# Designed miniproteins, single chains: the designs that were tried, part 87

Each design is a single chain, and the fold is of that chain. pLDDT is the mean over its residues in the fold that is shown.

## One batch from the design tools (miniprotein)

Design m3219
Fold by ESMFold2-Fast:
Structure m3219 (fold): chain A 56 residues (1-56)
Amino acid sequence: DAEREARIEAMAEALQEHLGLDEETARRVAEAMLDARSQEEAEEAMRRTLEEIKRE
């Protein structure tokens, strides 16, 4: 469980650096990406989560 939390934090930091996301948004995207089992699925999860956050 601590391993998963560490992965979420590391990925969220990377997302903040690469996409300029705020901390809360980056963590949400990181959680979605960690559910993916392939690079393609992770990219799709990131895209979907960002779209949902922008959508109202």
Scores: mean pLDDT 76

Design m3220
Fold by ESMFold2-Fast:
Structure m3220 (fold): chain A 85 residues (1-85)
Amino acid sequence: SMREQELKELELAYELALEGDEIGLERLEKLLKSEDEEIRERAAYELGKIHKTTTDEEVKKKIEEIISKVTDPKALEAYKRGLAS
């Protein structure tokens, strides 16, 4: 199903982003635009976790730019939970 595909994409994107691969952040940004609310929330949560753990200021700025475009209140709350994780 599309949902199963997006869940696998979330896992891969998160792993790539943790390794510092810009493709991971681009894939998470695409998942923030998913029609599935849970996928959007999970993508935002993962971006919050990456922001919290990264020492790379350019990665932090990129995540902040991505999140600045998000209008979904549940995704924004998920991001904040990721930051606090």
Scores: mean pLDDT 87

Design m3221
Fold by ESMFold2-Fast:
Structure m3221 (fold): chain A 62 residues (1-62)
Amino acid sequence: AAEAAAEEARRDALAAGFSEESAELIGEGARLDAQGDVERARKLFAEAFELDGRPDAAQVAR
């Protein structure tokens, strides 16, 4: 489910050392991706990675 994907992605991001704010953006992006809104999901992931200075962390977002 989209909500489960969002919670898992947020937890994974926090475990990887992202800030709470970036983890929340990654979680929302994972939710949109699970719902098929890939373009909006990518925008949120990019924003989160920029916020924490980790553009190479794309694999964390699945």
Scores: mean pLDDT 73

Design m3222
Fold by ESMFold2-Fast:
Structure m3222 (fold): chain A 62 residues (1-62)
Amino acid sequence: MGEKLIAALEKLLADVPNLSKEEAELLLAIAQREFDELKDKLSEEQQKRVEELLAEIRRKIA
């Protein structure tokens, strides 16, 4: 589960330049919700990686 979420976020980060702001924000919101639901089931390292990726995506969308 954590590996799939991280892979999806890395793909989203790479795809951000090719997405509309609205699409990127929607996908980021979906990823944030999945992270919030899975947070307690992820390793501490996976949680940190997801948080880093979410922050980087938010910065690129802004």
Scores: mean pLDDT 82

Design m3223
Fold by ESMFold2-Fast:
Structure m3223 (fold): chain A 71 residues (1-71)
Amino acid sequence: LKEELKKLINKLIATELRIIGLEFELELLKKKPQTPEVLEKIKKLEEEIKELEKEKEELEKKIEELEKKLF
């Protein structure tokens, strides 16, 4: 159980870092001229960030459940 908690925490950290990277890329795109190509890239990044945010929430719930069992 404690080893599972460590694995989930590591996955959460990796997911958070990926979200930060994509958010940074999104902010850079928002500063560019808003061409159809840029708008399409923004939409794809927003969708990817949304999927990662859901994955983050699932990981946080699993961590919370395991912490309640271990502590």
Scores: mean pLDDT 82

Design m3224
Fold by ESMFold2-Fast:
Structure m3224 (fold): chain A 63 residues (1-63)
Amino acid sequence: DAAKLAEAQALLAEAERALAAGDRETARSHIGQAEKQVRKLSDYAAAQALRARLAELSRRLTE
């Protein structure tokens, strides 16, 4: 679903912005929401790319 893909991408962008601003709480929230949206994607390649970005953001969040 293109709408779910767009929502997941928007949530990842918000998480990246929150991390850049030092807002770890907001970043954690957006990462969680993006992960839920990625699980609903039927496009395997798009889901794989978003999962890789989520893993990187989660790693940065726990540092």
Scores: mean pLDDT 79

Design m3225
Fold by ESMFold2-Fast:
Structure m3225 (fold): chain A 56 residues (1-56)
Amino acid sequence: MKGPVPPSEREALERLDAGKPIFPTIEELAEELGTTAEDLRKLRVLAYPEIDKSLL
């Protein structure tokens, strides 16, 4: 890989399969998707703010 290839997505997936926790946090999910935790958090907060905040 020398060019502007986005291996982050693939590497994140391999990391998860290699040895990630049962339930990855938003930051870990962002890494496996090759995006930012804030981007995932915004998406989830709009859909399920309570679930991720208070687990209620």
Scores: mean pLDDT 56

Design m3226
Fold by ESMFold2-Fast:
Structure m3226 (fold): chain A 65 residues (1-65)
Amino acid sequence: SELEKLREQAKKELGEEEADFIFKMVDYLAKKRGLSDEEKLEVFKKLIETMKNAKDAIAERKAQQ
């Protein structure tokens, strides 16, 4: 349930393609490291925040050039 809510949030904020890519990346890491569901949620939240910050930084740079 919580994971599905986070997936929907990522789709709305980053787009479906970007959200799908992030989920595939975390699934890959989870298989390699044996992550718990709680650890997966933390990694998802971290990646979503990082992508949002990158988007904002790119927009700021374009505005100042």
Scores: mean pLDDT 77

Design m3227
Fold by ESMFold2-Fast:
Structure m3227 (fold): chain A 74 residues (1-74)
Amino acid sequence: SPEVQKLKDEAQQTILQAQQAIADGDYDGALSLLDKGIGILDQLISKETDPQQRAILEDMRDGLLHWKAQVQAQ
């Protein structure tokens, strides 16, 4: 659906922006972007019926949660 494609595109862009913010030492910006990315992934997971695709999305979300924990530990 167009809505699902939009969420996938937003997730990819948000994750790239979060990675850049972390690389730049912008931890406040990184936290905001990580929270946004997690929210988008949660929406995608709730709409995904394919177990393999859902597992990939859950792995991505877990990765963002790990980055968030590392940023918060600064």
Scores: mean pLDDT 88

Design m3228
Fold by ESMFold2-Fast:
Structure m3228 (fold): chain A 55 residues (1-55)
Amino acid sequence: MREEIERDIDIGMLRIKISVSELARKQALKRGDKKAAEEFQKELEKAKKELRELE
């Protein structure tokens, strides 16, 4: 039960990170900042990997 609550919080935080990173990536692409877009893409992939491990 305690581990389930902690996992739910971690999943929620990772989903927020994914959403924020995706938005930041799109904004970077719109302004032509390819380097920032690649950095946000890496953060997005990292968060998605962590989310998959918790599911």
Scores: mean pLDDT 79

Design m3229
Fold by ESMFold2-Fast:
Structure m3229 (fold): chain A 71 residues (1-71)
Amino acid sequence: SAISEELLAEVDKLLEKYPNADREEVAELVRLYYGMTLLAEESTNPESKELALEAAEKAREELEKLLKESS
């Protein structure tokens, strides 16, 4: 799908900037972050939005830590 292709492009972009980062870990966190962000944007249910935003924030924090350790 287009979303899957976009996620792979973002992973490749991050690995170009952080070549020492673990590809599988970066891909997992990027996928989780974008998936949860999309769910939060598209959900009309407040509970679903809150849970998705929390999951996206957690994924973003873990990704930032991973990339920082790779710098």
Scores: mean pLDDT 81

Design m3230
Fold by ESMFold2-Fast:
Structure m3230 (fold): chain A 87 residues (1-87)
Amino acid sequence: MFTEEEEKEFKEAFKLLDKDGDGVIDAEELKAALEKQGLKLTDEALKNIIKAIDKDGDGKIDFEEFKKFLKSLGITDLEEFKKWLEE
């Protein structure tokens, strides 16, 4: 279970990517943001992660899928991720 503090950090990071405020992120925008941050994933690994998270197959990632995505990548420092997105 996520703590209230962890949940808040995920929400803040999600909000920075969810520019239109509709509660979903474009999977391609998330991929581009992570690649810009210097995260080195193979195309196959990234596609498999996105497909596992985006169960609806619409190319949109909701908040719960977003949390699973970051956790699957081993991203534990959400403050650093958030600071990078505030650029």
Scores: mean pLDDT 66

Design m3231
Fold by ESMFold2-Fast:
Structure m3231 (fold): chain A 84 residues (1-84)
Amino acid sequence: SLMERALEEAKKAIELAEEAEKALKEGASKEEVEKLLLEAEIHLAMAKILVAVARLAGEEVPEEVEEEIKKAEELIEKVKKALK
């Protein structure tokens, strides 16, 4: 379903953002951290698009999908702020 795909994309965004945070803490290059963040942002954007499409179609969005998207957004923002 659209919501299963949205959940998978949100979880992938979290995983990539966690990898970016770990890379930053371990002294990885700015380019390496930025690559992981870009991939995380792409997966987050896909999750948000899928949720938007589902809402337009009148499909109910599960709370777990919204929670994982919010978690991904907060973690990406945290790593971006720490990188700069």
Scores: mean pLDDT 88

Design m3232
Fold by ESMFold2-Fast:
Structure m3232 (fold): chain A 100 residues (1-100)
Amino acid sequence: MEERNRRLGREIYELWREKNKENAKKYLEEMKKDPTKTPLPEELEKALAELEKAGLKEEVKALREEGGSLELKLAAMLNTALAEDIGEAMTHVVKAIAKI
């Protein structure tokens, strides 16, 4: 389950970033200050539809059938993937400063 959720969250993040390129940078800057910030549920539903089109229909179906707050689960997975990207970027910045 953890690996499935991590993979699905990463793919949702990549699709969201591809669809919302202009907003992605602004959202990343906001999440650097508050990593608990979540996208709107409407954006998550669009991401799910794109995942189904991309061939992850069974994974999306299983996630919907788990019940409870689907939007909250997706937001948590998306935030985990985004936090990993922020962590890598911060590591790169620290290394660059150390070389100066």
Scores: mean pLDDT 56

Design m3233
Fold by ESMFold2-Fast:
Structure m3233 (fold): chain A 90 residues (1-90)
Amino acid sequence: MKNKLEAEILISLARMAIWLAEKSEDKEEAERLLRTAVELLEEAAKVASEEQKPELLEAARRAAEVAESLGTEEGREIAERARELAEEIE
């Protein structure tokens, strides 16, 4: 139960960070938020249950899409990291 709750909190925080990054007018701010989101999702993946995998996978894929959309070198690196996480979860 504790691990499931921990994963739920981490996924929720990551989703909020992704949403804030998507709304940010500052690419550097968006990059920091997305990097934080991927770090939170990586921690969530360590404790997530099988039932939480679809939500975790969706969040990782969304982080990759938003990071790629920034058109920056840092954004591409974050997107690759998020895609690697998604592949690992799947």
Scores: mean pLDDT 86

Design m3234
Fold by ESMFold2-Fast:
Structure m3234 (fold): chain A 62 residues (1-62)
Amino acid sequence: SSALEEANRLGKELREAAKAGDAERAREIQKQLVEAMSKISPVVAKVAEKEGEEAVREAEEL
């Protein structure tokens, strides 16, 4: 589905932002990813929220 494709793209961008140490971009992408995942399921949206939190923390530690 288009929502799943968007979520996959955002997930890749989130990992790239984390590796680059761009915490602000990681936070912005996290919000978009949670929104995209919420269109699929609340359960996967919660998983995306935690994944985003980890990415932001990783970016901040660089």
Scores: mean pLDDT 79

Design m3235
Fold by ESMFold2-Fast:
Structure m3235 (fold): chain A 86 residues (1-86)
Amino acid sequence: MNITPLYEFPKSKTKLNLEMIEKNKQSFENMIKETLLEAGFSKEEAEKAAKIGIETMREKAETEDLGFGELLSIALKKAYEYAESL
């Protein structure tokens, strides 16, 4: 049995995820932006889409008890979809 995750997420993933997003917002935004630039989007499109990705990640962190990696995956997917719509 592995109980190590309980020490990392003792009560609520929501609070921890929101704190992680806030503290690392620039890093995650840059990561999403870089991924979109590699996919061939413009700097302007990537920047706008990265902001939408971060907002989606924050919203999902508030409403769903998801792992942080899952939140990043959702953010990237939404950012990509948004960039394609521009």
Scores: mean pLDDT 73

Design m3236
Fold by ESMFold2-Fast:
Order: sequence, then C-alpha cells, then structure tokens
Structure m3236 (fold): chain A 86 residues (1-86)
Amino acid sequence: MTLVLVVRNASEEQIEELKKLAEEYRKRGYEVEVEIEGDTVTLTIKNLSVSELIGEILRAIGLELDGAEVKITIDGDTVTIEITFP
C-alpha cells in the first residue's frame, strides 16, 4: 500500500520530526518522497506494510486527540492521512 501523509500548519520542529520520520522509513528500505511547501509537508511512502500503516493511523489519532484536525481517505491501494495542526 502507498501512504500519502499531508501535514499542514507544521512548526519548524514538526517539519524536522517529519524529515526524521522520512529518513527512518528510508533506512528500513521504503521508497519515500518528501515535499515541503512553506508549513505544509507531504510524505509519500510506497509499499508500506499493513503494520506500519496502522502505526501511522494511530499516530494521527493521537494528534487528533491533542487538537489537530485529521482526515483519512482510502482509495484503492493508497491511504491519505491529512493532519492540520491548530
């Protein structure tokens, strides 16, 4: 499955955390594309396992509980998680 993680209103610290997340996935052998446009970060992770995908969904739910707006869309083999920080 392909994961598209879109994070909006990200702080500089959150952008650095997302860059580290991308490097962690690359170190584990995943193909990762990173796009940064202002305070918006898009991570595209290809061939993600179901367990890793569940981990990202749980992370997004945790952020929603902390006040972020979260939207999850499933279309075929692609899961898009959109996170907007306050």
Scores: mean pLDDT 85

Design m3237
Fold by ESMFold2-Fast:
Structure m3237 (fold): chain A 87 residues (1-87)
Amino acid sequence: LPSRPAVSLDNVSSTSITAHARSGAYPARLTVVNKETGEVLAEADVPARSTLSLTLTGLKPGTYKAIAESRTPEGVVRAEAEATLPA
């Protein structure tokens, strides 16, 4: 496939995560959710050929998921990353 979105999650402390998103040739939507509760913690638009970093603090223990989605001529392309904060 031509250039697609990418996403990663870094555990910067026991209570904080940084989400890094990169768009490909098309704009992307970044969403960060708590995997256990389904709570949406952050959403952001990533312009085409750009990067965005979001740091979330004060987080409870649990598994978090970042999702980046782009609409391309071939359809919707999705990238996902997960990180777990310890209890």
Scores: mean pLDDT 81

Design m3238
Fold by ESMFold2-Fast:
Structure m3238 (fold): chain A 84 residues (1-84)
Amino acid sequence: MAQTPADTIAYATGASLEEASDALVKAVEEILGRPLTEEQREAIRTGSGQEVRDALGLTAEQLHRAAVRALKRLGIEVKPGPPF
């Protein structure tokens, strides 16, 4: 069973699932430059990373950037540095 992006952020930050999903929603809205629909917000709360990408038309890179922004929003400093 694939972990959701919101579950992963909640685990990494110690935030609740609701706080993690709200932070991720705001990060995605910033990346897209528009507010999300209620259906898209629900996909972020309950969907796997692939389901979120499909529902919002995001690339894997855009979803990763949203997760990094959400982590920063929840008080986690993400070190700059790509994987190899």
Scores: mean pLDDT 73

Design m3239
Fold by ESMFold2-Fast:
Structure m3239 (fold): chain A 64 residues (1-64)
Amino acid sequence: KLEEILLTVPGIGPELAKRIVETFGEDITNATISELQKIPGIDRELASRIVATLSAFGYDVKQE
C-alpha cells in the first residue's frame, strides 16, 4: 500500500519507492524532509511532494 502511494508521486520510480519503503517502512509517519533527503535520488522538492502526498492519504508525516 505505501509503495503504491509513493508510485503516484511524480519523480518516484519503482526502485526509489522500494528504497523508501525498505528504509522507513511504517516509520515513514515520523520521517522529516531532511531524513527523506538522505535517500539517494531524493532532493528537497521531491521530499516535500512525498510528505504532502502521504499527508493527503492520511499519514501523519512531520514538517520541519
Scores: mean pLDDT 75

Design m3240
Fold by ESMFold2-Fast:
Formats: sequence, structure tokens, C-alpha cells
Structure m3240 (fold): chain A 117 residues (1-117)
Amino acid sequence: SAAEEERRKRELREEALRIARELGLSDEALARLEAVMEQLETVEELEALVEALRAARSAAEAERAIDLAAQLVAARLPPEELTLAFRYLAEGLAAGDVEAGLERFLEALAERQGVRV
């Protein structure tokens, strides 16, 4: 139901902020994370963002992931692409290079746009 979906989204937003606080993010960085999450339409986008934050090992890695997430949101990618983008960021963070994760996402996106659907 819509009420269950909205509850799940609230739980995921609270989890993201909890992870960010535990990593030692500033109030300014936490506000930026909240602003990013307010632009997310689906449970799947929020779950993927939480996965990326869980993969971060430091405040600096988490802040960089939030900055990249904000750029992706500003580009107005559809929810399906934002979900994939955040998963690529999580993979990059797990490998110690979040920018490499973004580069892999952008390459995959370009390939999909050039392929017959």
C-alpha cells in the first residue's frame, strides 16, 4: 500500500542518516544527504543509496558519494537509472574508488542509450 511504501521510505531515510552520523558526517553534510533523499521517488532508489553509504568506510568517502548522488539527481535521471547509479557507487566504494564506480555507470548508460530497446 501507499502507506506501507511511505513508511519504508521513512525507515530508509532514517537509516541513511544514522549511517552518515556514525561515519562522523557534519550537520552540513547530513543536510545535503537529506536534500538528495527528498528528490528520490522510490523505495529502490533509497535502498541503493543506503547500500552505497554502508559501503563507505570513512566520512570523506560518504561525503563524496553524497556529492556524486546530488549530481546524478540534478541531471534528472529516471528512478531506474538512479537506482543503478547508486549501486555502481556502492561497488566503487567497496573497491575503494567511488569515481571509478560512477565512470562504469556512465559507460553502461551510454551503451544502453546506443542499443536498440
Scores: mean pLDDT 88

Design m3241
Fold by ESMFold2-Fast:
Structure m3241 (fold): chain A 100 residues (1-100)
Amino acid sequence: KPKIKVEILDDGTIKVTVTLPNGEKIEFTYPYTGELAERIDAVVRRLYSEGKTKEEIIDAVLKVVDEEAKRFGLTEEQRKLLRDGAIEYVNLLLERYEKS
């Protein structure tokens, strides 16, 4: 089963690391991460405060991710990994909001 790790680096870029079942790692970074991360955070915060379900929040975030990936010319493979990483990031944000 692949494991996905999403990290926000000190310069604001998002680093996504996917560990495949065979132990192989795929790494990529998304430029202009500060804008994407801010947009994701804003969408999650707004929809969570409105009582939207996790599924509705994820759907909204994936639309933002797809728009940015298309704008910056990411490959289909990079786009899929970014989407998968964004889902993981949303889950982490929602857990923090529920524990706060």
Scores: mean pLDDT 72

Design m3242
Fold by ESMFold2-Fast:
Structure m3242 (fold): chain A 75 residues (1-75)
Amino acid sequence: MEKEIEEEINAALVEIYIGIARSLLNQGKYDEAIKAAEKAIEMARKYAEEGRLSPETAQRLIDAAKEVLEEAKKA
């Protein structure tokens, strides 16, 4: 139960940073959106490496963050 709750919290934290990055992108704050997206990728990779996120969940979160990163860099 504790490990399962921790996995949910870790996924939620990464999702929050992806949401922040998307919000910043929509506001035209491209540099801030890039930083938030990079933080989300860093967190997802670290949590996957530590076994705190399933590889599948981590990859989906990383892909979502990379999408924001690519959009911000093109602007």
Scores: mean pLDDT 81

Design m3243
Fold by ESMFold2-Fast:
Structure m3243 (fold): chain A 70 residues (1-70)
Amino acid sequence: MEEAEERARRMMLELGEMAGEPELAKEAAEYAVEAVRAYLEGDLEKAEEYAKKAQELLDKLVEALKEKLE
């Protein structure tokens, strides 16, 4: 699972760099990784909580990327 975690972090960091928000991307990646880890450990409540936070941060990254491209 280390490979999947690193791949997810890498993708988020690339999005953050494109959007000009690398710190926001790091935060989103951390929540996404925590969500996956909680899910694999069977803690579905924590997985859902972290996934929601990651999704909210990802939405902000997408909006920042759209502004950067305009």
Scores: mean pLDDT 76

Design m3244
Fold by ESMFold2-Fast:
Structure m3244 (fold): chain A 57 residues (1-57)
Amino acid sequence: KKEEILRGIKSNFVIDGSEVSNQEMLDLSKEVSKLIKQGKSSKEVEEAVKKKMEELK
């Protein structure tokens, strides 16, 4: 269920030292799930997450 992608997102936020609210993390998880449902590849999903992480930095 792409749990590896979600774990990577959470770990990257903690490692990067970015403070992200629980609500923002939840929204990110929802978007990841949506992209996966839309048939996006794991790479495309991860790239979209990285863009959002850069905006939250």
Scores: mean pLDDT 64

Design m3245
Fold by ESMFold2-Fast:
Structure m3245 (fold): chain A 68 residues (1-68)
Amino acid sequence: EKEEKEKELEEMIKQLKELIELGEYELAIDVAEKALEYAKSLVPVLGEKGEEYVKEIEKLLEEAKKKL
């Protein structure tokens, strides 16, 4: 349950990092925004771990926006 949700977020983050490295910044921003919304919705369930995922995704979103 929680483990599955964390794994989904980790996969989204890995995909996001790969898109940024490939120079697909517009697609990376779309993925990051969706992942961020999902991570924020899970904070009440995951607690501090959910907040850490939100922080990591926000950082990647900012990196993608900066390179656009």
Scores: mean pLDDT 82

Design m3246
Fold by ESMFold2-Fast:
Structure m3246 (fold): chain A 57 residues (1-57)
Amino acid sequence: SEAEEKANLAGVRALILALEGRMSAEEAAQLARDAGIKLGAPEAGEKAAKSVLEAAK
């Protein structure tokens, strides 16, 4: 769905910011979760947040 696509894109943007050192992995994960909730796709946001935290290891 469009909401899931937008939530996934927000997660990718958050991951890039974390990898660039512009924010912590925890902050990036929270942005992904918040985007999912706001867009009506909380499960997509949670999945994106987990991907951010996993990539930051």
Scores: mean pLDDT 78

Design m3247
Fold by ESMFold2-Fast:
Structure m3247 (fold): chain A 112 residues (1-112)
Amino acid sequence: MAEEYEKKGEEAYKKGDYISAAEYYLEAAKEALREGDLERAIEAAANAAYAAEKAAEAGIDREKAKEIAEETVRVALEVLRRSEDKELQLRAIAAALMAIGAIAQAELAKPV
């Protein structure tokens, strides 16, 4: 199931549809997390964060990009909470920081 969402995310990203890419990667991360595949969950979460940042930078649906990034932070923190593996913990921290960066980019790009 997670693999299907990852494929859809990659296809959307290649087309420049960064919001759809971020949504599909976030669904892949949530599905992997449900299955207990923490490595897959954090990889998908990092991809979701990156796609959300690209959408925010491009000014594409900043509110949706922020929402996806906020959910991605929650997924990354859940991986950090469940993992005792140092490498996975560091990857989870990195993914959370990327998602926080996407949130900041979306806020800075918003009209005041």
Scores: mean pLDDT 84

Design m3248
Fold by ESMFold2-Fast:
Structure m3248 (fold): chain A 68 residues (1-68)
Amino acid sequence: GARAALIQLKTELSSDPNISVSLQGDDTLTISSSLSTQRLIGLTLEIMGDYPNLTVSLSGNTIVVSAK
């Protein structure tokens, strides 16, 4: 389910020292980073490709991932 996908994504990203990730409730994951805009766009597209059943959006330096 979407919740399991969010937990997996959180675990994968938590190993990257350039990325801060937090799970809000059971259905929303917020990802913040000091990466450049181009790198954040790339990461957003990568998440969309790897997790097509999740909703992914980028606003400033924060990526929000939630269940569809």
Scores: mean pLDDT 78

Design m3249
Fold by ESMFold2-Fast:
Order: sequence, then C-alpha cells, then structure tokens
Structure m3249 (fold): chain A 64 residues (1-64)
Amino acid sequence: DDAARARAFAEAAELVNQARKYLTEEGDPQKAAEYYRKAADVLEAAGFPESAQNLRRAADEVEA
C-alpha cells in the first residue's frame, strides 16, 4: 500500500546514492552497477518495473 510504496522508493533511493558514491567517489563501476541492480530489484518487487528497468540500464551503462 502507500506506506510500502514509500518504503520501497526510500530504500531504492539509498541504494542509488550508494551506487553513485561507488561510481563518483570510489571509482568502482562494478560495485556501482551492483547497487543500481539492487535498487532495481526493490522497485520491481514493489510493482514498478519501468523504474526498475531504467536502473538496470544505468547499471549496464556504468559497466560499459
């Protein structure tokens, strides 16, 4: 419901922040991709497959 949805987006946002940190501060694109995919899995499980796919695309791009 609304609370579960808000929780899923908050969790995904934290994982995206961690992905960005690995990419921009640590210089670790493989770990960044892992955290983008974790965020995508959270959003897909919450019923947001399009948002999840966008994050999976971001993961693929940073690994390229």
Scores: mean pLDDT 84

Design m3250
Fold by ESMFold2-Fast:
Structure m3250 (fold): chain A 62 residues (1-62)
Amino acid sequence: DSEKEFEELLERAKKLDPNDPQIEELKKYRELYEKLKKEGDEKKMAELVELMRKGEDLDKLF
């Protein structure tokens, strides 16, 4: 489950270094994924995961 993996990665990063700038990027991606999940937009959830894998801008999702 990508949402669970994002959540676990974010929590682990926060425990190691809460000031890591990469945490903000992970939080942004996780928040978008969770929002899409609540709305039931499985297609956009899959597209978000692909964007993260390819390192593309989130703006291209919307």
Scores: mean pLDDT 68

Design m3251
Fold by ESMFold2-Fast:
Structure m3251 (fold): chain A 101 residues (1-101)
Amino acid sequence: DELVERLVELLVEDSLRLFPELLSKDQEALRERIRKKLLELIEKSQKGYKLDIPESERPLADLFSEETKKAAQELVEKYKLKNKPEDLLIEAYVIAFEFSS
């Protein structure tokens, strides 16, 4: 899926900006973890599940670029996800943070 791959690349680029320590890590492993999470969220949404994001974590989505936010919105609209675009960004942030630590 071209839109999934585009969003994965944008999320990886923003993650490297937010966590420069990732430059010394396996970036392909980071990309694959983010890709798997996005595909999992699409599948779970089709089965009626919604990811539960704490309200305290919602500001983390504002750390991402406008281009990444737009791609996340396009993905949510294409697959009619129950989750908001911000939820995808917050999940990517958590993955990048764990990977950087």
Scores: mean pLDDT 83

Design m3252
Fold by ESMFold2-Fast:
Formats: C-alpha cells, sequence, structure tokens
Structure m3252 (fold): chain A 87 residues (1-87)
C-alpha cells in the first residue's frame, strides 16, 4: 500500500480533504504505531471530520508517544485542550 510522506497528509488537511487524510494517517499509524507525529496528524484529520472522540484518542496517543520530543508533546497537549473546548 501507499505510505504517507511527511507533507502529503498535511496538504490533504489544508485542502479540506479530511477523509483522504484519515485514510493516509490510519495507514501510517498501522505501519509505525509508535510515531507520535502520525497520531497527532490523524487527530487533526479526525477533528476536521467532526469525529471528536476519535480525535481525542489520537491526540492522547500522540502525547503518550512524544515523551522524548517536548515540542511535539506540547503541540499534542495544546490540540487535546482545544478539542475539549469543542465538546
Amino acid sequence: GRLATPGEGEKLIEEGRYEEAVELYKKAVEQVPESAYHWLMLGEALKGLGRLEEAEEAYRKAVELSKEDPLLREKAEKKLAELKKLK
């Protein structure tokens, strides 16, 4: 199957193509389940579709996996906090 490139999924999200972004990042987290970045981007795509509960779970996973990456952890925690304000 096609693997996500670092910029491809972000472009899909920017274009509002959230369903395609979800498919792309779901494949990415299946291939590399420990990638905090892919979980963060999956959360962004799910949020775009209004799948807020699934987006929250993806952001939580990104926080858990980013303990060694403080910048990514901060971004994931901020996204999780923003999402909770929408519920």
Scores: mean pLDDT 80

Design m3253
Fold by ESMFold2-Fast:
Structure m3253 (fold): chain A 73 residues (1-73)
Amino acid sequence: LDETIDKAILAYLNEDYETAIKYFEKVLKDPKASDETKIKALEIIIESYEKLKKYEEAEKYRKKLEELKEKLK
């Protein structure tokens, strides 16, 4: 998991948003990822889709983020 997060962050910092999304999606599917880690992954996926001007995909992940935050209340 940590290696996947590191690769995702590195891709994001290099403005490789497509690769960043791919690795953060793996983080979301990993049962070892904490809810806090999944929230951060969703936030970066949303921002990455916005950078790619894929606003419909960004909105889809924004809804997932809202659902996860509501579950944690």
Scores: mean pLDDT 82

Design m3254
Fold by ESMFold2-Fast:
Structure m3254 (fold): chain A 69 residues (1-69)
Amino acid sequence: KEELEKKIKELEEELKKNPSADLYTRMGALYYELGEYDKAISYLRKALELDPDNEVARELLKIVEEKKA
């Protein structure tokens, strides 16, 4: 819906300026809410590349993978 699309645009702009594991994790969460599981997985993997100990990204990745299976 319109509000999720606005949030994605805002986070894309933030990622271009200051990429971070937290921003990638938030992108993954938004794409998961949209049902875009492949994009969610891609962003969550990028978050874990920057911060392998990010528990939120790790747990959300497991959830998305289970939903896709």
Scores: mean pLDDT 81

Design m3255
Fold by ESMFold2-Fast:
Structure m3255 (fold): chain A 98 residues (1-98)
Amino acid sequence: EIDKVIEELEKGLESAKQSVDLGDLGSLKSSVDRLVQLVKKGTKLGKKGGKKAAKMVVEMQKLGTPESIKGAEAGVKEMRKVDKKIGDKAEKDVKKIK
């Protein structure tokens, strides 16, 4: 269900942000790995899921850690495998983050 995946994406991002604030690199890696899988699943569920997935890879890039940046790149790659057009747009949005 799309609403459940959107909720899981939001919770995963909150967990990743908390892990960054606490310096918990193990929890950050687990949260990032989960977010990448949810980004893939969300993109497969159609336009609403794909739009939320695109926002999540941008948020992962904004966290500014090596692990979250790597996760954003992996998420974009998974989105491209499902829908090249949405994946390409997400990559462009990620690249705008300095």
Scores: mean pLDDT 83

